# Designed miniproteins, single chains, continued (5): the designs that were tried, part 102

Each design is a single chain, and the fold is of that chain. pLDDT is the mean over its residues in the fold that is shown.

## One batch from the design tools (miniprotein)

Design m19534
Fold by ESMFold2-Fast:
Structure m19534 (fold): chain A 85 residues (1-85)
Amino acid sequence: MTVYVTVEHESEEVAKQLMEEMKKLAEKYGKVKDVRFEGNTVYLTAEFPSKEKGLEFLEEVARAAHKLGAKIVDVRIEEEPVLLP
């Protein structure tokens, strides 16, 4: 399961802090595939061994974003690409 998360914050500093926290969470539950920071927006792509682990990751990201006052702009979930090409 691959998850794409886009998060935005008014403060570039807070967005960078959230990016680092999201990277740690993604590494805890799965693998980080890509992370990009552009302006005040964080783009994270991570792969998880199961749907349950991906959902646990998203719940933790939602809590972190809420704690830091950030907005989750977009969330995309793709099951294994060979199953949903």
Scores: mean pLDDT 80

Design m19535
Fold by ESMFold2-Fast:
Structure m19535 (fold): chain A 65 residues (1-65)
Amino acid sequence: MEKAKEALEEVKKLMEDNPLIEKVEFEGETIVVYFKEESPRSVSIASAVSIIGISYGLKTKIIYS
């Protein structure tokens, strides 16, 4: 869906500001975000990404390295 592309671009903006995000992928209706480390900071960023996903009606999957 077109809104999925907008959600991906919002997450990519977070990636540019947060080097803890290794990569972002889209699988069906799910945004998959890979983090380079497991830390409280990564968890906070993951929460923000999940909110973005919900706002666009998409699911979010978080993976720590």
Scores: mean pLDDT 75

Design m19536
Fold by ESMFold2-Fast:
Structure m19536 (fold): chain A 80 residues (1-80)
Amino acid sequence: SQAEADALMTQLARVLEQAREAIKNGDVDTAKKLIEQGEEILRQLESLRDQMTPGQQVTFDNMKAELEELKKKLEELEAK
């Protein structure tokens, strides 16, 4: 449902914000855990994609891109 997609997007936005802060602070363990949580929420949203409005689909695609950028930043932190 669209309401379920909105709720999951709200949760993902919070997780992405916390992951950005963890990466900024060099907290690799916390960032890794938050990225894993974000990937799980993203998988749930992907299953709802066909039920989304066009606006929700754009938001979802943007959040997916942001999660991938955070994963790259985490890889850089783990590489020292």
Scores: mean pLDDT 86

Design m19537
Fold by ESMFold2-Fast:
Structure m19537 (fold): chain A 60 residues (1-60)
Amino acid sequence: ADAVKKEIEAAYFKEMAELTKQLEEKMAEIGNDLQKRMEAATEAGRKLTAKREELRKAAE
């Protein structure tokens, strides 16, 4: 029956969607770690530049 075939196909696609979410979650964890490390490095560089300018102005 067409109804039974559609039910089976829907269940299969639902399972695939759930597996896709699990993959995306694991990939996001890796991406978040890399992004945080890059952001920390960028922020440290920006703070260093700002402190050098502050020191230069204070020394004048």
Scores: mean pLDDT 82

Design m19538
Fold by ESMFold2-Fast:
Structure m19538 (fold): chain A 90 residues (1-90)
Amino acid sequence: EKEEEEKKKKQEEVQNITKRIGLALRTIGVVLDAILENRDTNPEKAKKLEELLEEANKKILDLIRKGASVEEFEKFLEEVEKKVEEIKKE
């Protein structure tokens, strides 16, 4: 029936949107946690992490606007996690 097919398609779209939002929030959370850890002990690292947060916010908005795939959001999360580790090791 036509209604069940449309309902299933809408559920898949909602799940994909929810996954993308979750990945975006996780990306922001990773950078925020790193800022909080370094704020009192190393303000120079905290400043670099704040700059990374601004870059991450811009790229997340671009990914949302262009309707990027879950895989693109996952790849960006990995890139940000790698950058956070590089800053922490400095």
Scores: mean pLDDT 81

Design m19539
Fold by ESMFold2-Fast:
Structure m19539 (fold): chain A 80 residues (1-80)
Amino acid sequence: MPLTPKQFLDMVEKAVKTLKGLIEKAKKNNDKESLKMLAEELEQILEMMKKKYPSFDEENKKKMEKIIKEIEKMIKELKE
């Protein structure tokens, strides 16, 4: 049961939003182990998105590019 491009992007956006909340909580608690795990999860999502990017139409590519840039920024902020 393959996801449509819209379903895939909606799923990723929800996952990124959830991960942002978890990152904020982990930073507040100085939980370095959770921050490392969350960075690894973001890197896995980023890799998956980059692999799927060429197969999407122009509208979905534009949306995906925005999400990719957001994930890359989050990873950079976590690793500093």
Scores: mean pLDDT 81

Design m19540
Fold by ESMFold2-Fast:
Structure m19540 (fold): chain A 99 residues (1-99)
Amino acid sequence: SKEELLKEAEELIEEARKKLLEAAKLLREIGAEEEAKEVEEAAEQSPEEAAKKAGEAVNRAAEEAGPEDAEKLLKASELVIEAQNKITEALRLREKAES
């Protein structure tokens, strides 16, 4: 059961990483190259730092986005939120495995 909890946590972190990379691709497509790079770099960090830095990058991209970019920006924001939720659950499962 502890091994199953850790495996589920690892799978959630991997899915979160994939969502962050998809968000970075969308940010790059709207010209937010610097923010896209920050999200990609965040995906290589600890899960907690990845969640924080990705959120900050998307918020900065939102400040500069034009009307034509709104749909892709919204999708990137949704992907980051989904990744943050998966990271939160993964950390909960890791904590439960330690008990």
Scores: mean pLDDT 86

Design m19541
Fold by ESMFold2-Fast:
Structure m19541 (fold): chain A 89 residues (1-89)
Amino acid sequence: KEREVVLLETAADIHRIGAEASKTESDRLLNLGAAHANLGKAYRLQGNLEEAIEHYRKAVELYRASGDPRLEPAIAALEEEIRRLEEEL
């Protein structure tokens, strides 16, 4: 669990750095969305459900803003996860 959280935080950092290096707005939004999705998973594994929901919501917003239709399944999965976590609160 702890090692998995560290790996997710590292993945989020890599995506955030990728956003800074991105040449297009779409690529920047995609990388930021992935960073927030990984942080949301890390917070969920730590039991911080409110923080997890906030990061998942940001990931959904950024993925939608990117305009990449390949992200529709990822957006749907994140929205379902948000719904489940909100029911646990």
Scores: mean pLDDT 80

Design m19542
Fold by ESMFold2-Fast:
Structure m19542 (fold): chain A 69 residues (1-69)
Amino acid sequence: HMKEKEEEAFKKVLETALKYGEDSVKEWIERLKRALELADKNDTPVAKKAKERIQEQLEFLEKLIEEYK
């Protein structure tokens, strides 16, 4: 799970990105989705852990974007 400080850092970066360019935020989300797809191709404990982590990050980013719409 993401630590509180990590969430705060994500929020600050997202706020700056949304203020100066939506494209950077969209690329960030696409990169995470691509990483999730790559992790899904593997059936190892490490890959499963990576999927959880990436899903948490995506969910958090989607919530922040919704907040700043």
Scores: mean pLDDT 70

Design m19543
Fold by ESMFold2-Fast:
Structure m19543 (fold): chain A 73 residues (1-73)
Amino acid sequence: DDLKKAFEYLDKAIKLAKSQPILASQYFSKAVLLLSKTDPELLEKLREEVLKKFDDDVKKLLQTAYDTALKLQ
């Protein structure tokens, strides 16, 4: 299930964001790419809700990975 894989990658990205930012950005990019193909509406909602809940360091990492993943479609 691609949706389940996307959420597993997102969870890993969030957990690794502060300790391993490069690896975290890779997992987040994988999650965004899967969501953009399976459920683009959920991806848009996730962007706004998830970024709002995290501190600035995590937000910057997630936003950069998000923008990069969308360009790689």
Scores: mean pLDDT 71

Design m19544
Fold by ESMFold2-Fast:
Structure m19544 (fold): chain A 57 residues (1-57)
Amino acid sequence: LEAEGRAYLEEGVAAGRAGDLERAEGFLTMGHILLVQAGVPEEEAAALAEAAAREGL
């Protein structure tokens, strides 16, 4: 779950850099959800997703 969440955040960054903002949002949202389900604190998971969004966008 945590590894999957991080992989989704990486895919979100890649999609954002490719200009596919809709796919980027989807991947970042899924990565956030999976990290929280894996036991990462909500605030930390949100911060990781936000950092990925800034990196990809």
Scores: mean pLDDT 80

Design m19545
Fold by ESMFold2-Fast:
Parts: structure tokens; C-alpha cells; sequence
Structure m19545 (fold): chain A 87 residues (1-87)
């Protein structure tokens, strides 16, 4: 992907973010704690914002690896709660 394509993808994600949040909450809320869903959505948004800045400026954010790891941990917890509910 080119830098220009990545920036356009980030812009599209920002434009559709509210609709995406609503869809994710509605889909996962029967299986997963709402607070966990909200934390994952906030971490995802922060990742998008930081990645966009890195692509635009060429400067690395020292927080990016920590937030990426947190987001992965939150996704794992969501997957585990959903699996436990379906079992």
C-alpha cells in the first residue's frame, strides 16, 4: 500500500467510526461486557489516530507499541467471553 492509500483508509475509518461502534456494540453486547467493548473501541480509535500521525509526519510514536499490545489483549478477552457464552 502507498502512503496516500493508507491515509485515505484512515480518513474513511474516521468518517464511518460512529456507525462502526454502534454495529460492534449491538453485535457483541449479548455476549461480552459493554465496558470491555468500549475499552477495545477506544484503544482501536487511538491506534488509528496514532498510525495516521506516523504516516503523515514520518515520526514514530513511543506509545504506539503499548497501545497495540493493549488492543490485542482486549480483543483476546472479547473472543474468550464470546466463546464461553457460545459453549
Amino acid sequence: MTKEELLEDFKEAEKNWEAYKKKVREKLSPYVDESLIDEALEAHKKLIDLLKEEVETGKKHPELPEIEERYKELLKKIAEQKKAYEA
Scores: mean pLDDT 75

Design m19546
Fold by ESMFold2-Fast:
Structure m19546 (fold): chain A 71 residues (1-71)
Amino acid sequence: MTIVAVLLEGDGRVTFVTRVDGVTYTFNSPRVLRAGELLRVEVPDSLASPDVQVVAEPGVRVEVTVMPDLP
């Protein structure tokens, strides 16, 4: 499963949160993202959940797309 986040506004870090079988998994951006930048995060299929949340720093707006399979 691939999670893609595009930073629409502001500069900051983003955290991807997914929950599977009551366990919460968090994936932090490796660096501060700038408006217009894209972050791609690969997660194991065993952690593939439709309930992915993105937490961004205050003043940061992001758009998130979850891709279960790449063609």
Scores: mean pLDDT 67

Design m19547
Fold by ESMFold2-Fast:
Structure m19547 (fold): chain A 86 residues (1-86)
Amino acid sequence: AEMLPATAEEIRELADKAIAAWRAGDLRTAAAYFTAAALLAVASIWAGDHSPARIAALEEAARRFEAAGDLGGAAVFRRLAEQMRA
């Protein structure tokens, strides 16, 4: 186990916390959790760690940000998922 399940779970948890804070109007907390999730994804890409579970977590995060009205956040996570597929 190369931390693949744990990183996918961490991305999902951080994205969920970011969305909850965004919906609550706590933009500072939302930005902090969003940044943490994005940095984990970037680190995974730089490590060459292109797991399907991580890609799925990024795509789920993108859909959830879009549903919450954060189109910018959704675009970032879609782009990270595409880069991880490459």
Scores: mean pLDDT 76

Design m19548
Fold by ESMFold2-Fast:
Structure m19548 (fold): chain A 69 residues (1-69)
Amino acid sequence: SPLERAREELKLAAEAKTRTQMLVGLDSAIRLAEEAGDEELLKKARQAYETAFVDPDKARELAKEGAEL
């Protein structure tokens, strides 16, 4: 399901070795969360994406939180 795939992409983003890999995972998670209609997950994924450009470690925490929703 899109929801399960979104959570998996957020988990992969949290574990990503580079910011580029993290951003790719977060972009996929945003799209999948939109398809699932999960507004809370979408908000968390968007926050993680925006945060990744300023604080990658905080973005990983947000991605992990989203994966656990």
Scores: mean pLDDT 85

Design m19549
Fold by ESMFold2-Fast:
Formats: structure tokens, C-alpha cells, sequence
Structure m19549 (fold): chain A 84 residues (1-84)
């Protein structure tokens, strides 16, 4: 049940990501990437989650959102450490 709901959320977030990219909304793109990373991590897709977090972090840094990038980097590190 929860996995099926999580997969639907991933599909919705993928659509949000594509829309943000089409509109050139770089902040919405970074947010969608971060939320996708969280969703894939909950689904157990660790390597995919890592790649998505790295994209979101890089984009936040490019946008000058350094505190958001740092917070997401810390969240990623803690979440990945908890899976060991």
C-alpha cells in the first residue's frame, strides 16, 4: 500500500520536474529534484536518490540558495548513514 502510494507520488513529482524545466523555473526544479530524492530513498532506491539530491544541491548552489543546499546536503548525509 505505502509503496504504491509512494510510486504515484514519484510520478507526480516527475511531472512537476518536467513542468518546472519547461517553464525555466529553476527553484521549482530544485525542489522537485529534492522531493524525488526523498521519495526514491523511502522506496529503497539509494543510488537514484543520491543522484537526485546531488542535482538539487548543485542547482540550489547555482541559484545562490546556499543555506538550502547545505541543509539538503546534511539531510542526504544523515538519511544515507541511517541505511548502513
Amino acid sequence: EREALLERRIEELRRRLEEARRKGDREAEAEALALLGEAYLRLGEVERARALFEEAIALYEELGRHELAAALREYEARALAALE
Scores: mean pLDDT 84

Design m19550
Fold by ESMFold2-Fast:
Structure m19550 (fold): chain A 108 residues (1-108)
Amino acid sequence: SEEEELRKRITENLKKGAIDSLKEVMDRLEAIYRKNGDEEGLRKARELFQEALKEIENAKSPDEIIETMEKFLERLKELGAPEEVIKQVELDLDIYRAFKIMVDYLLS
């Protein structure tokens, strides 16, 4: 249906945005961990990034993308990632959630 085609395009656009956000977060984490000489923190952050990236690339809906980003955020908090990076991911999630609410309203 036209609605299913629109939902697919919306999911693909959100997926691209989420991948770009993950890459930006990873670049920022790499810069911070390298400056601090935290090789173990960098290694763990890269592992989380690769896992989240793969999950987003395989996501079939906005809900799956949001769930992956929420999981990524919680795991970054468990690692003790810098507060500025945590806040960036929280803001990205708020934007994704707001976008989903808007889309659900328009397709209702």
Scores: mean pLDDT 87

Design m19551
Fold by ESMFold2-Fast:
Structure m19551 (fold): chain A 59 residues (1-59)
Amino acid sequence: MSVEEFLKSIDMEEYLENFKKAGYNTLEEVKKLKGGDFERIGIHDLDHQKKLQEALKSL
């Protein structure tokens, strides 16, 4: 599964460019994200941050 496929599975594909620009090109790299890292890469919506964090924990 790619980062794009993961994001599409949770209807958050709009954030693909945020991950790519920050150098998170694999799910292994994306799974290393913690707390404030989401805001750092340009994901400012707190509900979206929580959804992403919970979805990554389930992988």
Scores: mean pLDDT 81

Design m19552
Fold by ESMFold2-Fast:
Structure m19552 (fold): chain A 111 residues (1-111)
Amino acid sequence: DYSTELAVRGQAGEPLTISAPAMSASELVAMIVGAAMARAAGAEVTLTTPEIELTSVSPTDPAGLYVGARLSREDLEALIARAAERIRTEGALDVDAIEAEMVAAIEKQKA
């Protein structure tokens, strides 16, 4: 089990660039949260990977129910944009809502 959590978070004052093709569900939630907070603050966030595949069990997915699921850049951009808008309009970060929307996007990928 390897983690790229620190690499995904980025540094203060730097534009956030996301290029990892695979990560756990918990790492993906952390990425969406970080990107949404950065965008809400007016920072630039760039996703270069066309898809992200969910791998490994994590606290967000302890049973591995979403292992092998793929989220497109378009789905990720929508999740980040919605979370950033909630931060801007409500002044609050709702991780449970981000998690629920991510799960809904994953379920939509099943034909």
Scores: mean pLDDT 72

Design m19553
Fold by ESMFold2-Fast:
Structure m19553 (fold): chain A 97 residues (1-97)
Amino acid sequence: MPVSEEERQLYEESLKPQAELAELYRKGASLEELTEYAIEKAKELAGVSREELEEMAEEMAKLPDEEQNKILVEMASKGLKEAAVALAIALLLELKR
């Protein structure tokens, strides 16, 4: 089936953050640099603020690692915007450890 223009745009938008993150990692980007990139993508895709992401990460940090992982995986499974937020929170949690 021919890919619709809307589906093509969604694929391009979905792959672009992943390719940029992979390139940063390949170049030896720090955890701090990866975290900043993920925060910017979460802000762009989901309309969340840095303050909201940091607040969510701080609340998550109060939970055991097993519960943190479960919540983040569940969030990421809900869609592209939620996956961007989950990635930003996961990296913020690693940065706070």
Scores: mean pLDDT 72

Design m19554
Fold by ESMFold2-Fast:
Structure m19554 (fold): chain A 82 residues (1-82)
Amino acid sequence: SKAEELLAQAEAALAQGDADIAEGRQLIDQGKILEGIGTVLRGIGLRTQAIILARQAKELAKKEGDEETIKRAEEIIERAGK
């Protein structure tokens, strides 16, 4: 479904965002401050994208009565909002 497609995109964006934040923090610890800050900001942007996509997936899943996709979308929103 379209909700499942948006959910998959949200999961991918969250995974990449988390990876970028972790990489950016490591770069800062290594003294690559400007590169590290840029990488963290990219990761934060991807987390924001994941929340937007997950909210869209949740709204569409509610209209379709897809309780499993609603639950998965809520989990992504919670994880990305930490």
Scores: mean pLDDT 89

Design m19555
Fold by ESMFold2-Fast:
Structure m19555 (fold): chain A 92 residues (1-92)
Amino acid sequence: MEEMIAAFKKGFEEGLAAKIAPEELTVENLQKTLDQLEQTIATPSPNQAYDIGYLAGLALKIADQIPEEELPEELKRKIAKIREEVAEALAL
């Protein structure tokens, strides 16, 4: 359990630190990242905790750079849920 939380935290930190080109700061790329996150959660793998963390961090970073008026309500709800789950997992 603790090792999974550590892997998630490492992934999340690396996702937030990822270099994203301006052309990738789009609603389309955010949607793709969220779709990958959902698929990763549904698919057990040896690196699942890290991969979930990385994609969560990346999604939050992309969402933060998109004007809120351009972000669909459905994506806003998904991002809000990710923020809550990350805060809970990291005991922030």
Scores: mean pLDDT 80

Design m19556
Fold by ESMFold2-Fast:
Structure m19556 (fold): chain A 70 residues (1-70)
Amino acid sequence: SSAEIHQLLAEAGKAARAAREALAAGDLETASQHIERLREVAKRAEKFPGLQALIERVIAELEAELRAAE
């Protein structure tokens, strides 16, 4: 439903923002935790393949930033 998509987008957005803020602060452990939360949102989005693909792309970008920060 549109309401479910909206809720998943809101949760993904909050987790992605928190991960980016943690990366900017050099807090790699907290960033990893928020990336893990994004993975759980992606799993819950399995019936919305376009949304799941978008969340997976954000996860890939954040994981690349995390690896670069190590």
Scores: mean pLDDT 88

Design m19557
Fold by ESMFold2-Fast:
Structure m19557 (fold): chain A 75 residues (1-75)
Amino acid sequence: MLTREELLKLSLEELYDLVLARTQNPEIKERIRKLYEAGVLTKGVAIEILLAESDEEMLKIVRDAEERFKGFVEK
């Protein structure tokens, strides 16, 4: 398992590639892809997704990110 320190050394693009490779659930993967395409997926959020132990934890992180940025940009 990669540590937070190891993940912090990677670029956002490298973290995104790892997130997509690790994410097995198609719905979660598509939501992560939308966050990245919108420019709202941060390095910190990508790291939390990679450190998630379950699809449920990963979905919570993705939802929290979506709600945070939706509240800021309204949509």
Scores: mean pLDDT 77

Design m19558
Fold by ESMFold2-Fast:
Structure m19558 (fold): chain A 71 residues (1-71)
Amino acid sequence: SADEALALYEEAVALLATDPRRAGRLFGEALAIAERDPQALEALAKHLGLDEPTLEALERAVRELYVRTLS
């Protein structure tokens, strides 16, 4: 569901600096929901301010967040 994907994403963001391994698992779960649920994909893209609701754009946004937080 969209709500589940958003909750997993938000928890992953909160954990990224302190527990990047756990954050990675939660991001993976959120992306897996988005891959099979177009409403979850659209909700995550809107939450992140992405121009296009694509899995590729979400994966790029997650990578950019890792670079920003852990670099």
Scores: mean pLDDT 83

Design m19559
Fold by ESMFold2-Fast:
Structure m19559 (fold): chain A 90 residues (1-90)
Amino acid sequence: MKTVIVGDNVSKEGGLQGKDLIEAQGGRAILKHGKKTIIIGENVSKEGGISAAKKIASQGGTVTVTYSDGSEETFTGDDPGIQEERDWGL
């Protein structure tokens, strides 16, 4: 099943970082950037999707992840968890 990440007010660079993180974890990802930034991932764990969403949100904007089970989570650049991702400096 597929994981879908949708970013509002997310830069193309932020989307590329999220795509690269998914691929580094052994998944496959397709990035589409236009009115919204959309990443469609295959073979992505829930933890992998969360990590990619947090990385994208750390670049600014709001990111919503729809997991393969249909559940959703939303991350923003103001979330305390996103501040931790910024501090990791990787």
Scores: mean pLDDT 70

Design m19560
Fold by ESMFold2-Fast:
Structure m19560 (fold): chain A 80 residues (1-80)
Amino acid sequence: SLTPEERQLVLDIVLRASRKISDKVDELVAAGKTPEEIRAELEKLRDEILNEVKDQLTPEQLAYVREVLDRIVDAFVAWA
């Protein structure tokens, strides 16, 4: 199980990432981007976020965050 501090760190990362992805999707939709273009930009943003946080997380925590962000990207592309 995660410590309370590790849980808070993971939650903060996921919530901030979700907000960034949501804001980017709104920007791309307003710009008239296709679902394929939206997916490419969101996957790029996902990778940028993961690179920024990789040194703060264990490999297991990083894998979990990646899986959550992948699901968020899929959901927003389906919405767009």
Scores: mean pLDDT 85

Design m19561
Fold by ESMFold2-Fast:
Structure m19561 (fold): chain A 84 residues (1-84)
Amino acid sequence: DPAKKKIIDYLKNVANLSDEEIDFIFEKLSKQPPEKKEEMLNLIMFVVGLAKKNNLSLEELEELYNQLLNSSEEELRALLEKLK
C-alpha cells in the first residue's frame, strides 16, 4: 500500500517514531471506513507534523489525535493556537 509506506517513511524519518507507535496509528486508521482513510491519513500526517514541531511525547500525540477526531471546529482552533 503506497499510502501506508508514505506515512511509515514520514513517521520514521521526520517524526522519529518507533515501530510500535506507527503500528498503533495504523490500527486506528484500519478501523476507519475506506472512504475516510484518505482524510484520516491526511489528519495523521498533519498531527505528526505538529507534534514533531512542538516536541510532543507519544502520549501527547495520542491525546492530540483523539481531540481532533472528537473536537468541534472551535475546539480545534483553540488546540492549534496552543501548539504555536
Scores: mean pLDDT 67

Design m19562
Fold by ESMFold2-Fast:
Structure m19562 (fold): chain A 95 residues (1-95)
Amino acid sequence: SVATISSMTQSINMMNDMYYQMVYSGGPQGRITRMNTIIQDMQQSVQQKDYQRGYQSMDDFKSMMPDMGRITGDPDFVSNSSRTIDTTISRIKQQ
């Protein structure tokens, strides 16, 4: 649906913001590379309307969030981003 694609696009924007925060904070290069790969997979999922792949990419990104919170020292950034991810996952599951 348009609403699901819109939610996935909002999540991509948030994921890019988190990626730049990790780069700015001097996060480990391996983690930064992993985040970029997940973001690219999510972008392809939106273009192809592959909701299952989108779900997997969101789940993979969510698993990295505790490390991001520790590296950036910003628990509010992690909490707000987690809510956006959970909302998008819920919408994908309702498809």
Scores: mean pLDDT 78

Design m19563
Fold by ESMFold2-Fast:
Structure m19563 (fold): chain A 100 residues (1-100)
Amino acid sequence: REEELRYIEEARRAGEPIDYSRLSPSLRHAIEIGRELEEKIRENKIKLLIEELGVEREKAEELVDAAWNTPDITKEKLKKLAIELGLDEEKAEKAAELLL
């Protein structure tokens, strides 16, 4: 179990695709459920930015992905990214708050 988790971490660190055949059926199932939940959470956050702030879908996806792939991302960094994507400062601040 610990070896499987270590393999996933090492593969991700090396940029290698994960060979799911090397994982136990229970771990594969847990990963699939986690992926489905991640996709649902991601889509809900994208919709929230579109509905609350009128952000274009492509820009909303970029902001959500930045927040998701950078767990330690600060509100300031998200706000700066939103401004770079063309949001005004007020919308950028609200987007950062909604994503944190």
Scores: mean pLDDT 75

Design m19564
Fold by ESMFold2-Fast:
Structure m19564 (fold): chain A 94 residues (1-94)
Amino acid sequence: SLEETVRRMLQIRGEFEGRARTASLEEAKALALEAMGRMAEVAKESFPEIAEEVDEVRERYAARIERAQSLEEILDVMNEFLGELGRLLRRAAA
Protein backbone atom coordinates (compact mmCIF):
# COMPACT_ATOMS: atom_id res chain seq x y z
CA SER A 1 0.00 0.00 0.00
CA LEU A 2 2.97 2.38 -0.42
CA GLU A 3 1.51 3.53 -3.77
CA GLU A 4 -1.93 4.13 -2.18
CA THR A 5 -0.35 5.98 0.78
CA VAL A 6 1.63 8.26 -1.58
CA ARG A 7 -1.49 8.87 -3.73
CA ARG A 8 -3.50 9.95 -0.66
CA MET A 9 -0.69 12.27 0.49
CA LEU A 10 -0.47 13.88 -2.98
CA GLN A 11 -4.25 14.44 -2.95
CA ILE A 12 -3.95 16.18 0.45
CA ARG A 13 -1.10 18.35 -0.93
CA GLY A 14 -3.18 19.31 -3.99
CA GLU A 15 -6.14 20.30 -1.81
CA PHE A 16 -3.84 22.38 0.42
CA GLU A 17 -2.22 24.18 -2.56
CA GLY A 18 -5.63 25.05 -4.04
CA ARG A 19 -6.94 26.48 -0.75
CA ALA A 20 -3.67 28.28 0.12
CA ARG A 21 -3.68 30.29 -3.15
CA THR A 22 -6.66 32.38 -1.92
CA ALA A 23 -5.65 32.48 1.75
CA SER A 24 -3.86 35.06 3.90
CA LEU A 25 -0.41 34.12 5.26
CA GLU A 26 -1.86 33.10 8.65
CA GLU A 27 -4.65 31.09 6.97
CA ALA A 28 -2.09 29.39 4.70
CA LYS A 29 -0.04 28.41 7.79
CA ALA A 30 -3.14 26.89 9.43
CA LEU A 31 -3.96 25.01 6.21
CA ALA A 32 -0.37 23.73 5.97
CA LEU A 33 -0.42 22.46 9.58
CA GLU A 34 -3.77 20.74 8.91
CA ALA A 35 -2.46 19.13 5.69
CA MET A 36 0.74 17.95 7.44
CA GLY A 37 -1.35 16.38 10.22
CA ARG A 38 -3.54 14.55 7.68
CA MET A 39 -0.49 13.30 5.73
CA ALA A 40 1.14 12.11 8.98
CA GLU A 41 -2.05 10.19 9.91
CA VAL A 42 -2.12 8.51 6.48
CA ALA A 43 1.55 7.51 6.86
CA LYS A 44 1.03 6.11 10.41
CA GLU A 45 -2.09 4.16 9.35
CA SER A 46 -0.07 2.47 6.59
CA PHE A 47 3.16 1.99 8.60
CA PRO A 48 2.42 2.11 12.36
CA GLU A 49 5.98 0.90 13.13
CA ILE A 50 7.37 4.34 12.12
CA ALA A 51 4.67 6.39 13.92
CA GLU A 52 7.15 8.02 16.34
CA GLU A 53 9.52 8.98 13.48
CA VAL A 54 6.59 10.44 11.49
CA ASP A 55 5.46 12.50 14.52
CA GLU A 56 9.03 13.77 15.09
CA VAL A 57 9.31 14.90 11.45
CA ARG A 58 5.84 16.52 11.61
CA GLU A 59 6.76 18.50 14.76
CA ARG A 60 10.04 19.73 13.22
CA TYR A 61 8.35 20.89 10.00
CA ALA A 62 5.37 22.41 11.87
CA ALA A 63 7.86 24.71 13.66
CA ARG A 64 9.23 25.78 10.25
CA ILE A 65 5.69 26.51 8.95
CA GLU A 66 4.99 28.69 12.02
CA ARG A 67 8.14 30.75 11.29
CA ALA A 68 7.43 31.12 7.54
CA GLN A 69 7.17 34.69 6.18
CA SER A 70 5.56 34.00 2.78
CA LEU A 71 3.39 31.55 0.86
CA GLU A 72 6.46 30.60 -1.22
CA GLU A 73 8.33 29.65 1.97
CA ILE A 74 5.32 27.61 3.20
CA LEU A 75 5.19 25.72 -0.12
CA ASP A 76 8.96 25.04 0.02
CA VAL A 77 8.65 23.69 3.59
CA MET A 78 5.69 21.49 2.57
CA ASN A 79 7.66 20.05 -0.37
CA GLU A 80 10.63 19.28 1.91
CA PHE A 81 8.25 17.66 4.44
CA LEU A 82 6.76 15.42 1.74
CA GLY A 83 10.27 14.46 0.56
CA GLU A 84 11.41 13.47 4.07
CA LEU A 85 8.13 11.64 4.82
CA GLY A 86 8.45 9.83 1.45
CA ARG A 87 11.96 8.65 2.38
CA LEU A 88 10.65 7.26 5.71
CA LEU A 89 7.82 5.44 3.91
CA ARG A 90 10.18 3.90 1.32
CA ARG A 91 12.49 2.63 4.09
CA ALA A 92 9.52 1.16 6.03
CA ALA A 93 8.15 -0.51 2.85
CA ALA A 94 11.52 -2.12 2.01
Scores: mean pLDDT 88

Design m19565
Fold by ESMFold2-Fast:
Structure m19565 (fold): chain A 61 residues (1-61)
Amino acid sequence: DAERKEWEERAERVAAAADANIDKVKAYLKEKGDEDSLKILEAIEKGKGEEAVEIIKEILS
């Protein structure tokens, strides 16, 4: 599924970027502004990209 693949790619980018540059990842998610992006943004703001990946996995389920 194209949509699922896009979310998987986003999860990989968020996890990698959270370690390297959290501010850029937060700006990207804020710009998107959809419900799922804001949920991921909140997880990152609370400290860990692994939490954001878990949220994305839940959405994909």
Scores: mean pLDDT 66

Design m19566
Fold by ESMFold2-Fast:
Structure m19566 (fold): chain A 84 residues (1-84)
Amino acid sequence: MEKAIREAKRLIEEGERLIELGEKILNSASFESPLPEELVEFLKSKGVPPGPEPTLKLAKELIERGEKLIAEGKRLLAEALAAL
């Protein structure tokens, strides 16, 4: 029972991280200034070509994935609590 609650919390934490990363990318990409080097390296590690369109698309995908992970984690947490 403790394992199910811990797994749900991990999914929520992972989802929150993805949303934070996506928001940072969106905020940076909507600026006409060069992106921070850390974000450039992250995008390169994901195989994203340089440019605003692929960067914005990845950011949106990260946010959507994060939202799905949080929803799944909340669902698992609710099921674990209801089973008690």
Scores: mean pLDDT 73

Design m19567
Fold by ESMFold2-Fast:
Structure m19567 (fold): chain A 100 residues (1-100)
Amino acid sequence: SRARTIELAREAYEAEPETVRALAEALQPLVELEQAHRSLDGKLPEEVRREIAERFAELLLKYGIVDEEEAEEIRRRILEGTPLDGAFLEALARHAERLR
């Protein structure tokens, strides 16, 4: 459920607040780009979506929130239309389960 995903994401933040905060800050330009493109035409061009997906997954991997396999899955899901905020919450929730 969405409520459970949010609760787990909160647990990730409480466990590693500096890491999650730094990652969220690093992701902000990609989120703003996604929002701007959605506001203009309701659909991102494939090339732009690919670049956003690649950079987003790379940042999650760099900050240790996902492994290489999970990073590739997230990249694919964003290309398939998953919003960045949803992907971020799901990644944090999965990470929190590993920290238990």
Scores: mean pLDDT 81

Design m19568
Fold by ESMFold2-Fast:
Structure m19568 (fold): chain A 61 residues (1-61)
Amino acid sequence: AERTFSAEEQAARQKLLALASKVLEASPDLDTAAANVQEVVAAWKEGLEAAEETTERLLAE
């Protein structure tokens, strides 16, 4: 059974999608986009701050 308090999980999923979309939009090609998305997803497993730092770092290149 799913919990009623899924707002944090939904917000986290939307945040991850927003970060991935930013990386996709900033990437010059599909190979770069795929590599950057993988880095963001790997960082997301360590936490939200890690994912945001990784995304910012990738966008700053």
Scores: mean pLDDT 72

